# Designed miniproteins, single chains, continued (4), part 57

Each design is a single chain, and the fold is of that chain. pLDDT is the mean over its residues in the fold that is shown.

## One batch from the design tools (miniprotein)

Design m13959
Fold by ESMFold2-Fast:
Structure m13959 (fold): chain A 62 residues (1-62)
Amino acid sequence: SSMEEELERLKKELIELASKISPVVGKVAEHEIEELEKTESIEEAIKKIRRGIAYVKKLLAE
């Protein structure tokens, strides 16, 4: 589905951005995404990952 494609794109973006802070932060992001996919609907997972991306972008811009 288009939502599944969007989720995969956002997961990759968050992990790539988090890894720019450090490899450890990248691994933490990967683990948090896995837990989110187990506990949340795809729609809620997308929303939370988008918030995570915005937060990491803010950290990288400072």
Scores: mean pLDDT 86

Design m13960
Fold by ESMFold2-Fast:
Structure m13960 (fold): chain A 57 residues (1-57)
Amino acid sequence: SAAAEARAVLRALRAGEISIAEGRARMDEVLGRIPDPVTRRLARAELERAIAEVRAR
C-alpha cells in the first residue's frame, strides 16, 4: 500500500540508507498515489520532520 511505502521511505531515510534528495523523490512518487489531501499533507510533514532529524546528526 502507499502508506506502507511511505513508512518504508521514512525508515530508510532515518537509517541513513538513502539520501535526503532520494527520500524526497520517493515520497513525492508515493504521495501521487494517495488520493486524500489531508493524508498527503501529514505524510509530507512527517518527511520534513525526518529530514530535520537526519540533518541534526
Scores: mean pLDDT 83

Design m13961
Fold by ESMFold2-Fast:
Structure m13961 (fold): chain A 128 residues (1-128)
Amino acid sequence: SLSLRERVEINLNTFALYRKHPQALDLEADELEAALAAGDREMVRYILTSYLWGHLEDPQRAVELAREATDEEVRRVIEHLRELGEMARAGASPLELLERHLDFLVELGWLSEEEKERLLEIARELLE
């Protein structure tokens, strides 16, 4: 199991890759949209669990949220992934992409404001 600090570092590196290859976010959004349209709940759960794993202090919570996610919440995740892709194309930094991602999780009620600030403090420390 990775520490919270190690998971934040992986997330920053992942967003750095998305900045270089924003098409990866479009592909993830397309795969999630296809799984949702097909009623493939196992695939939706696997994609969402992977997406959430690095962003929550409790990795077990990622599995629970992915299992409980409504179709409306999944559609919002699809739209959010496409938004992150456009932000990456516009030159957003890895930190800006991470901040928007965490803001989105708070908007869904999947992350608290306190957890968001803790994750951002770790990210800022890693970039100093």
Scores: mean pLDDT 84

Design m13962
Fold by ESMFold2-Fast:
Structure m13962 (fold): chain A 58 residues (1-58)
Amino acid sequence: SGAERAAQFVKKFGGASEEQAEEIGRLVREGRYEEAGRKISEISGADPAVAAEVLKGL
């Protein structure tokens, strides 16, 4: 699912912990892509809008 891919993506490329990856995966499962992208931005420094678009494509 997109949520599982999102969790794996942020661990591999974003430097997220297991807990952070689980939270991001939950937000994606709930369709809360803007919040998930903001969390990725806080962890990795990536642009939150770009992060949200990447998550939508997973």
Scores: mean pLDDT 80

Design m13963
Fold by ESMFold2-Fast:
Structure m13963 (fold): chain A 71 residues (1-71)
Amino acid sequence: VKKGDILEYETPEGVVRFEAVEDAELTDYGYIVRARALQPPAPVGEEVLLEVIKSKDGKKWKLVRADYARA
């Protein structure tokens, strides 16, 4: 994941979309990235720290936490 990438995750509330504001930092199980919310119900325009885990097949990323630092 690189700055400017559109990030899409499936959640219980539907599909959420973010734009990466920085390049992602890799973790042992996925990545952490600073992003900006693009659509409701997320607070559009706010920065968020996303923690994402790689799926079993390596093709999907699962959002495990969205931390709105200045919400």
Scores: mean pLDDT 72

Design m13964
Fold by ESMFold2-Fast:
Structure m13964 (fold): chain A 85 residues (1-85)
Amino acid sequence: MTKKKVTEYTGASGIKYIETEVWGDMELAEEEAKKAAELNEEGKALAAVLVDGEVLDNEYMKKTLEILEEMLKERKKELEAERAA
């Protein structure tokens, strides 16, 4: 049986961020990655797929991975700023 978890987050600009985690099914992860790429192209959401805790590195996700890395860097900066307050 395949397990999948979807987490949604809305940024300050109103852009929805979607994280999908898949366990034990690479084909399902690739299907979710295609859907994520479509959402990213539309510009209505930024979506990522994780497989067993790792970001899926494939043709559909390479550009999305760069966006997610920048998002994680910004989130880390915000957490550091909050700890300083």
Scores: mean pLDDT 66

Design m13965
Fold by ESMFold2-Fast:
Structure m13965 (fold): chain A 86 residues (1-86)
Amino acid sequence: SSADETLEKAKKLVSEAIRKSFKEEGQDVIDALIEAAERSLELGYKKGADEARKNAEIMRNLFLAMGAEEAAEAIREAEKLVIKAL
C-alpha cells in the first residue's frame, strides 16, 4: 500500500543517515542502530501518531547525545512521513 511504501521510505532515509554518521564505528554498530531505529518506526506506524512522536523523540535525543545530527534530523523527517501515512 501507499502507507507501507511511506514506511519503507522512512526506514531508508534513517538507515542512510545512520550509515553516514557512524561509518567509522563499524558494521556491527551501524546494524544495531539501524535495527533499533527501524523497529521504533514500525512500532509508531502500528500504534499511532502519539507513539510515533514519543519513539521519534527518544531516538532523536539519543542520536543528538551521540553527536549524530544528520541521523537525528533523519528521525524527525521519518516521523513526519510515518504520521502522514497514518
Scores: mean pLDDT 84

Design m13966
Fold by ESMFold2-Fast:
Structure m13966 (fold): chain A 72 residues (1-72)
Amino acid sequence: SAEHRALQARAAELWEKLQTLPADVQQQAYAELERLQRQLDEQVRGASLEERRELYTETLRRLVAVLERFVR
């Protein structure tokens, strides 16, 4: 969807900005992002195709929010 593409574009911008920040800030952000990825991987197991689509979009929104906190 257009919304999903916009979130992906925003995440990419924020990810690039994160790479310009000090290593300790990057490490803290990576730890939170890894936690989100693990949660998604667990939730996706046993989920239907429709449920997975919703989980991906929700996780992407949360990913953007995490990145924005570090890259403010």
Scores: mean pLDDT 86

Design m13967
Fold by ESMFold2-Fast:
Structure m13967 (fold): chain A 69 residues (1-69)
Amino acid sequence: DIDADIAKLDKRIEEIDKRIAELRAQLEKAKQAGDEETAKKLQLEIEFLEGLKALLQGMRSFLEKVKSK
């Protein structure tokens, strides 16, 4: 069921967005503390999750196009 698959992707994207927001808050604290090592680690984790989100958004767009055909 395409609608069910889209809904599952929406939930996964929502979870990733929440995690990115948490990591961004931690990154700001690390930058303010001058903890450059922690800041670099958090930035890499954010970039990885943003990449995963883009992949899931691509899958969602594909399913929407399939539904529209």
Scores: mean pLDDT 86

Design m13968
Fold by ESMFold2-Fast:
Structure m13968 (fold): chain A 99 residues (1-99)
Amino acid sequence: MEEVIKKLEEAAEKAIEAVRQDPSATRLVGEAIGHALRLLGYKEAADQARKEAEKSVDAAITALRYVKQRLIDLVKENPEYAKVAEEAIKRLEDALASV
């Protein structure tokens, strides 16, 4: 559990740094945020969060921090969500690696 939470914190921090350095990365981060929310079953919220994240660097950072905290809380409440968190981390890392 602690390792997954640490990886979520690290992946989110790297994504925040990436969008601060290159605002065009907001689209890739928005897609990763949308994917994470879809994995959690929030399909309509996923589309909204993606659109919001794409609007600006600040919006992308806000959305990323929010989704990160939600995943951390879910993993703490139910360890089975660690699989969802791992998939979200992988999607975010893959998105950033494609830049």
Scores: mean pLDDT 77

Design m13969
Fold by ESMFold2-Fast:
Structure m13969 (fold): chain A 85 residues (1-85)
Amino acid sequence: SSKDSLLDVAKQHADLTKDESDKVMYDETKPFNLDQIEKITKAITEITTMRINKESEDKIKEKLKKIKESLNPEQVKALENILNS
């Protein structure tokens, strides 16, 4: 299911950061529809992949800025809470 997919992404992020972001991801995304959840999940996956590939911090910041510009303020807040968890 889409919720199971979100938990898998959150777990992958938590494994990299050693935090419990999976719970934060579920709580932050549950008020959104599937299309909005997919946009947030794609953003998390892209940033997590850049971190795994050891991309420069400047490139990651530029990517985050562009992603935030494509999202509404509530989605930006959810994304920031998930990535900083």
Scores: mean pLDDT 70

Design m13970
Fold by ESMFold2-Fast:
Structure m13970 (fold): chain A 90 residues (1-90)
Amino acid sequence: SELREKLLQAAREGKIDEAIKLLKEMIDSGVLPDELLEMLREAVRIMIEQGKPVQAAALAIDGIGLIWERERSMTPEEKEALRKQQEERK
């Protein structure tokens, strides 16, 4: 995924604002919360490996907040529809 590659690159460069913007774009494109969380974990790990633990913590907190708010605002029907759509693409 283009957005995934850009997210990981932003993490390597320590660009928290860019990483958050990319996560928002993924949410708007219908990426599932569980998939977003896995991508966030990967980005956070990269930042830690780059010696940026404070930036990694900030990204984790802000990123989790975005995923939580999106999940809270979605109906059970919307969550089910997104899961079915992902299965159709496999």
Scores: mean pLDDT 80

Design m13971
Fold by ESMFold2-Fast:
Structure m13971 (fold): chain A 100 residues (1-100)
Amino acid sequence: MMDEIVKAVEPVLPVTVDGKTFNSAQEVRDFLLETEIHEGLGLIAESLGMRELAARHFEEAAEGYETLAKLLEKAGDEKLAAYFRKEAEEMRARAEELRA
């Protein structure tokens, strides 16, 4: 997956999405890893009963996945863009459940 994302986005770099500028393939990799870390921290916080902290991490993950979806849409990779848009909606749904 990481290599597919990098190959898709390299031709459009440097690119700005939602006020964030990606100058290199490494910055895209770092952003994806940061987004995945927020999802992981959300899952850990949820398992510990830290509902509000978990919801905040899932919201951060949702924003990250939405930015990745827009980046891939600009790169012309509609399939990967749709995948990350789905991941963003899943993260938002989890955050809303935790605040209910």
Scores: mean pLDDT 87

Design m13972
Fold by ESMFold2-Fast:
Structure m13972 (fold): chain A 72 residues (1-72)
Amino acid sequence: STEVIKKSQEYMNKAIDASEKGDAEKAREYLEKIKELLGQAKTGGARRFNSLNVKAAQGAYDETERRQQAAA
């Protein structure tokens, strides 16, 4: 469970970094990896933590998509 939490946090940080750089494709890729890890979580605490990481990464991705659409 601790390993799943560490991986989830790592991918969340990478998704946010990619979003800040305007790389929506890479941000989406890391978001999908976090969602996959959520399914592998063995404890309620790990599932809740991963759920928060998905929410944070999704928010960053949505903002990047919104900015790209506004710029088009």
Scores: mean pLDDT 70

Design m13973
Fold by ESMFold2-Fast:
Structure m13973 (fold): chain A 74 residues (1-74)
Amino acid sequence: SYEEEIEKVIEETEKEVLANIDDPEKVLQILEEGAKKIEELMKKLSPEEQKKMAEKAIARFKAQYERIQAAQAA
């Protein structure tokens, strides 16, 4: 349940970032709001679940960052 909500917040945050990619200040605000929502949901998970979600989130954000950088370089 909470894991699904976290994944949904990540997806929505990524979508909003892409929609506002030309506005760096707005992108930062969107990322901050997304991070706060994820943090609140993460508090509902066990420490082991939190660790696994954090590892997955880091890997996903790294992949998305690389994809955005590749798109901007093209």
Scores: mean pLDDT 76

Design m13974
Fold by ESMFold2-Fast:
Structure m13974 (fold): chain A 84 residues (1-84)
Amino acid sequence: MLSDEERIEEAKLILESTKKLVKLIREKKKENIPQEDLDTIIKGLEDMIRELEEWLSKETNPEARKIIQETIELLKKTIEELKS
């Protein structure tokens, strides 16, 4: 089982990776993404939200919870932007 510090570091790494992914998705959207590819991307982001919400339900450390919640909100916002 990971220590509190290790879980916080993992949450930070996931948030930073998610920010980079969102930036790439936004750049691709400017180039007109085909609907089939867009649907695949949205499904992937929804799957990530589900995994993060599962982690959040079991996480007791307040700093890790805050970072996980920030990542979930970023993913939800990105899905809304893609559906617009």
Scores: mean pLDDT 84

Design m13975
Fold by ESMFold2-Fast:
Structure m13975 (fold): chain A 67 residues (1-67)
Amino acid sequence: ALEEVKKLYEELKKLPDEDAVSISLKYLEMHKIAVELGLVSEELKPMSRKELLEEAEKLYELVKKAE
């Protein structure tokens, strides 16, 4: 779980700003793992690209703390 989330987060950080679809997909994969671990709810709210990057970092920190 942690290794998978770390890989997704590193890939997400390398994506260019205009690749909004890929950024969203990487975040959704990270979010799904966090939901499966019981760390966050299944509820997704609309987010900007900047908010997605900030929330992805928070998800990585939560998974890292749980493992």
Scores: mean pLDDT 74

Design m13976
Fold by ESMFold2-Fast:
Structure m13976 (fold): chain A 72 residues (1-72)
Amino acid sequence: SELEKEIEIGLLQAGLSVAERTLDRVTEDSIPSEIAYLESLVKRASSIDDPEAREIAKRAQELLEQLKEKQK
């Protein structure tokens, strides 16, 4: 339903906000778990046919790429 979609998008936005704040505090030991979290977030957001969900997936993918660069 539309309401269920709006709730899921809201939860994904909250998760993205947490990930963005955590990026400034990431340690070498936490990078693998943060990558796994962001990969899950991208997958979940990409499963929703909605412009707002697409923007969340895009931003999460950008954070994921930044973390993978730090892993090297």
Scores: mean pLDDT 82

Design m13977
Fold by ESMFold2-Fast:
Structure m13977 (fold): chain A 68 residues (1-68)
Amino acid sequence: DADVQALLDLVAAKTIQEMIDIVRSQAGPRLMDVARAAAGIAIEKDPEKGPEWAEKILEEAERLLKES
């Protein structure tokens, strides 16, 4: 349920900040799974800028996990 909602929100997201906010709302191992999904969606939405967005999303997710 929560994972499905996160994926729908990620697909609907129009900015990297919205994608990061969705990742930040997750907890535990779900946070990294959602971050990986967000990275893939970013690349699919914009092949030119998506890889940079994906890198930043994954970096933020790793930072959040270390702070937990």
Scores: mean pLDDT 76

Design m13978
Fold by ESMFold2-Fast:
Structure m13978 (fold): chain A 72 residues (1-72)
Amino acid sequence: GPPPLSPEELRAIRSEFSAKLTKEVQKAIDKDLSDEEKKKLAEEIAKRTREFSERYGLPAPTAEEILASLNN
C-alpha cells in the first residue's frame, strides 16, 4: 500500500529534525560545556535520535558518536 506519509512530508520532518540537532550541537559548542555536561547532552541527543529512528526506520548514531562531534 502507499506509505502513511508523503515523500515530501517525510523529507520535511527529517530536515527539521536534522536542523534542530545541528543547532543544539552548535549551542553546546558556543556554551563551552564541561565534559560531564557534553556527555549528558550526547546521551539525551542519542535517545531522541533513537526514538526518531525507531519511528521512521532510520539508523541512529550512538551517544559516543555524538560526544565525538561535540569534541571536534
Scores: mean pLDDT 73

Design m13979
Fold by ESMFold2-Fast:
Structure m13979 (fold): chain A 75 residues (1-75)
Amino acid sequence: MTAIEYLEKAIEAIKKGDLETAKKYLGKASQLIAEQNLPEEEKIMQLLKAAALAIEQGDYEKAIEYLKKALELLK
């Protein structure tokens, strides 16, 4: 699976209320992104950390927004 696929699955998991699965997929996406050394890596990683924090805070709309922004940078 690609980082994009993991982020899409994380968004789906958040929408279903499966926060443990969402966190697992975020971790896998983060690992793959770090291995790629992308030009936007720092910004993407900051968005993933913000999404994880939003999940912990119960702000699922913000979490999904941050993940969608990360997806746009990966495309």
Scores: mean pLDDT 83

Design m13980
Fold by ESMFold2-Fast:
Structure m13980 (fold): chain A 65 residues (1-65)
Amino acid sequence: SHMAEEQALRRAFLTVAELIRASKDPVLQESLLQGMEQAIKQTEKRFPELAKEARELLDELRAAL
């Protein structure tokens, strides 16, 4: 279902954000940030509002590091 896929993607973005915040390895943090950016680009076509929410989260993560 479209809604179930959107909810799964939202949970995936939140999980990756928690991994970035918990990590003390700057190389792993940068790799996860880049992976999140690519995932956001892939999400934009199907779930533009979720992609916008995830991009705001990505910007907050980059600002905090």
Scores: mean pLDDT 86

Design m13981
Fold by ESMFold2-Fast:
Structure m13981 (fold): chain A 99 residues (1-99)
Amino acid sequence: STVAVMERLIEELTELMTRLANATTTEEKKAIMDEMIRLVQEAAQEMRALGDNGTAGLLDDIREDIQYAKSLLEKNPYIAMFILIASHSELYIRLRQLK
């Protein structure tokens, strides 16, 4: 179900956010963010397969936001973290709308 895909994605991203908080190098942080991007992309594909193009579109936007946050890690790590927190919050809002 669409709910199950979103719940799994939120759980996996929460674990990656914890790993990101403990990461000490920019290289390690970028690798974690690449994993986040991959998970969001896979979830978007699953949503399309389930016929939920609206949620898939939201996940595409979130993927782009994480990509942008990754590009900011060296220039402005605080803004990068705020973008990730905002993206994570949007997933919870969408999950609530799907229930």
Scores: mean pLDDT 89

Design m13982
Fold by ESMFold2-Fast:
Structure m13982 (fold): chain A 69 residues (1-69)
Amino acid sequence: SALREERRRLQEEYGKLPLKEGAAYAGEKLRGIGDGLQRGIERARELRKEGKSEEEARKAIAEGTREGA
């Protein structure tokens, strides 16, 4: 139940924050991550077509995600 208690404390602590602003901020971050991930996947497809290693393809996905965050 430690996770439930921690979640409850966080909800009480941050529940007083402006929910509208928090939701908008989270939405923008998630969109950036999603866009970065999509670009990373596209790059990985290109790398695979060029015969690059799976390691390089996975790095491209990770880099895209990081760039979007």
Scores: mean pLDDT 68

Design m13983
Fold by ESMFold2-Fast:
Structure m13983 (fold): chain A 80 residues (1-80)
Amino acid sequence: MKSAIEQIVEKLKELKERMKYLSKEHKDLINKSIEDISKSKSLEEAAKIVEELYEKLEEVMSNEEKNILREIHLIIVNNY
């Protein structure tokens, strides 16, 4: 079974693939968040990184892309 951290990373990679037309700056933010979450030692640290990423990307995200973030939130809540 995949860990919560691995599931979050997988969903962020899915988000990146859907948002492929984003600016380099926004793609770099997603890549950095994936790297930082992969290196995080706890689900709480991963949750904080996801929250910060959401705040930076919220204005450029479609409803479908926001649904991927809702799925990430459910992974976090279900594994607390």
Scores: mean pLDDT 78

Design m13984
Fold by ESMFold2-Fast:
Structure m13984 (fold): chain A 68 residues (1-68)
Amino acid sequence: VELTPEQREILENVLKTVRYWAKTLPREEAREVAERILDLVARKYGLTPEQRALMREEVERVLDEELA
């Protein structure tokens, strides 16, 4: 249920990208981009549903912080 060190590094890069787009794009478009990035990362790195859910929680936290 926890992320591996490799997956944590991937998540950190995803969160950096999400923060950039959250500051740059309108709210709805930032959320759309974040969801697409998460989907691509999950497919590329073969994440389990549980690992994807953990990454989504962190992505939603960042979006809420930047778009509040």
Scores: mean pLDDT 78

Design m13985
Fold by ESMFold2-Fast:
Structure m13985 (fold): chain A 65 residues (1-65)
Amino acid sequence: RREEEVAFLTRIPGVDRTTAAALVNGFGSLEGIAEADVDSLAKIPGITREQAEAVVEAARERLAA
């Protein structure tokens, strides 16, 4: 769910709701984020490369069963 995905991403230090929504909109889902390259995430306005790395890692951990 988009709101659940946004809420999850805002738990990452430095990621606000606007950035989290942009990530979900840009990549479609947490699965899309987890499969994306850090460089692709860093193209989202308001996100640093360090934050992009944390986002990819967190998304992959969340999807691990």
Scores: mean pLDDT 78

Design m13986
Fold by ESMFold2-Fast:
Structure m13986 (fold): chain A 76 residues (1-76)
Amino acid sequence: SEADELARGIAEQFREEKDMSDEEAALAVEGLFEAARKSGIRLSREGLDAIREALLEAGHEKAAEVAERAKEELEA
């Protein structure tokens, strides 16, 4: 659905963002998660995991931590 489409879109975007700094990617991911939350879109664990994998593939370790924290928040 809308949440799965958003998660896939975010993952695809960041899979290609190899020239973006990790700090810039982390801020962008935080902003996208906040926008989703404000829009009432609830990202799934699977969607957050896909985003985390895409960020790690692009070398964005700090941004991947943002996705991991969001996933932990879902599991709490």
Scores: mean pLDDT 78

Design m13987
Fold by ESMFold2-Fast:
Structure m13987 (fold): chain A 90 residues (1-90)
Amino acid sequence: MVEVEVANTSETSAGASASSPDLSGEEAAEIAGEGAKKGAIEASGNEKVTVIRKIVASENAGSAIAGEGEDKKGTEELERKALEKLVKES
């Protein structure tokens, strides 16, 4: 379980929040941020693959709320940062 399908906002609750106009940008970002925090905690617990996906997806949701065209670039950088941090800790 090392393969990661990342930055899929539609796959996570954070993604659903970003695509839902009912939620404010702050609320959706908070949900995304909380998912990223829990993901990071679980990464140190040995569920690294799932955790990386959650972190990236959560960050991507926040990026999609903040900017439409820029979310693609932000997603790629967030993905690399999450993976690099995990690999370094391994």
Scores: mean pLDDT 46

Design m13988
Fold by ESMFold2-Fast:
Structure m13988 (fold): chain A 83 residues (1-83)
Amino acid sequence: SERREALLAELRREWAAVPEAVRAAVLAAARAADAELAARYENETDEERLRKLAEERAERLLEILRAAGLDRLAELLRELLEL
């Protein structure tokens, strides 16, 4: 719990420090990735496949953050996801 709370607090602080234009680009890329995944997993009810969707969504977000040069944010998110 304490580790999760500490990671979330640091992630929020790091995100707030990102320039507005970079934040907008990251959010646009994340929305596009979510739309692609939603189409590929449309009407999916299988728990195992929904777990794979969650994992792929996480991987896409990490890739987007790294592509934007936000390596610290990507590392914090990776650590949070591995809890």
Scores: mean pLDDT 85

Design m13989
Fold by ESMFold2-Fast:
Structure m13989 (fold): chain A 60 residues (1-60)
Amino acid sequence: TRPLMTVDLDIEITFERGMVLDPELAEQVERNARLVLEGSRLVAAGRDASISITLRRPAR
């Protein structure tokens, strides 16, 4: 039985209270993180992998 490797990656960005998050910047961060993961050898190795990216920020 071949072992399966699961990679869980949480990217958490913490902002100062009252700081307004630029929506364009948030989208760029998410997109760039996905591009890095897609180009990584973790995915390219042909392994069964689950990758989760979570951008966390204050609700307000």
Scores: mean pLDDT 54

Design m13990
Fold by ESMFold2-Fast:
Structure m13990 (fold): chain A 81 residues (1-81)
Amino acid sequence: EKEKLKKEAEEYRKKANEYIFLSADYAVQAIYYAVQIVTEKNAPEEVIKKLEEFNRKAGEYDRKAQEYIDKAKELESEIKK
């Protein structure tokens, strides 16, 4: 009973960690493009577009990570004994 819920919570935590890692990766790549914009007086449109895209993806994955964290926490809070 409780052991099965613990395993499900662990799987949700694993999914959350995967999305946290993806979010961080896109955020780091966004910083790379931001540095190019600071270095270039008039940044190419493609560089600005990539910065916007990577920031958006980072935010989307961060949101998904939080959803799975919340699901894991709910399951863990239900493990009362």
Scores: mean pLDDT 81

Design m13991
Fold by ESMFold2-Fast:
Structure m13991 (fold): chain A 51 residues (1-51)
Amino acid sequence: DEAKRLQEEYLKLSDQYIEKAHQLLRDDSDVSAVFRQLAESVDYYLQAKKI
């Protein structure tokens, strides 16, 4: 099912952005950069929920 594949892809992208946020936190990076990664993660998660 194409819908299931697309949902899995968006959930995977959401997880990747969470990992990027964690990397930025480890590196003591700017909080705004962390928030940008988290915003991308939330967007992909919400897109997955609409499928």
Scores: mean pLDDT 81

Design m13992
Fold by ESMFold2-Fast:
Structure m13992 (fold): chain A 70 residues (1-70)
Amino acid sequence: DDEKLLEELIRRAREAPEEVAEKGRKLLEEKGIDIEKFVEYMRETYGFDEREALALLYLQHQAFQEELAK
């Protein structure tokens, strides 16, 4: 089921508008994470562009927060 969730999040990230990517960028900045290194890792590992990588991070963060709120 984790695999199905990941596939759905990847699909949503690829379709996500710039506004979702901007939320992901802000999240990385708040955590003190190097955005350029994160984007490069995602590009090399999954072939994501910057928008897709940042959108996926934000969507995964929302899914994780929803699990913690249970």
Scores: mean pLDDT 78

Design m13993
Fold by ESMFold2-Fast:
Structure m13993 (fold): chain A 110 residues (1-110)
Amino acid sequence: SEEERQKAIEEVRKLAKEFLEKIEPYLSEEELAKLRELLKKIIDALGLKDPKEAYERAMELLEELEEFLQEVLEKNWEQGKVSAEEVKELADAFNEFRLKIVEIAKKLRD
């Protein structure tokens, strides 16, 4: 239903904000801007009228976000901006975020 869709979007928005706050100290302004853009695109994708299109687009954007974060965290670790332990904690936080978004997207599709 439309009401369930709006609740799901609000949950995703909250999850995105919580993830952003955790990772923000480890990113440059340029990297943070790209992260905000990708998170906004995921939220916008879940609002698409066609549930199948919403799901497919959200999955594509989650893959793009995962690739972006892997590259950024590896680079920042090599530059001494983040420790190996912090990289692991952030990777675990992203995996938790990703799994929750996948569950929400599946529920909206089905």
Scores: mean pLDDT 87

Design m13994
Fold by ESMFold2-Fast:
Structure m13994 (fold): chain A 72 residues (1-72)
Amino acid sequence: SIQKAIDYAKEALALVVEKDPRNKTALEYILQGIRALKAGDIQKAIEYLKKAKEVSNKEAQEYLDKAIAALE
């Protein structure tokens, strides 16, 4: 579900803002992933969410994993 993936990605975004608001790289990748999801570009969304996961805190990574799983 694209909507479920967007909801999980937004939760990951909120956790990055709360825990490490200066991690602009993680914030940018999550935002690009959400934009790709809204555009229906699933492949690009998965790419950005995976890049976000590599640079995010563990709690945000769990929601990013849920977002990716909702697309697969």
Scores: mean pLDDT 85

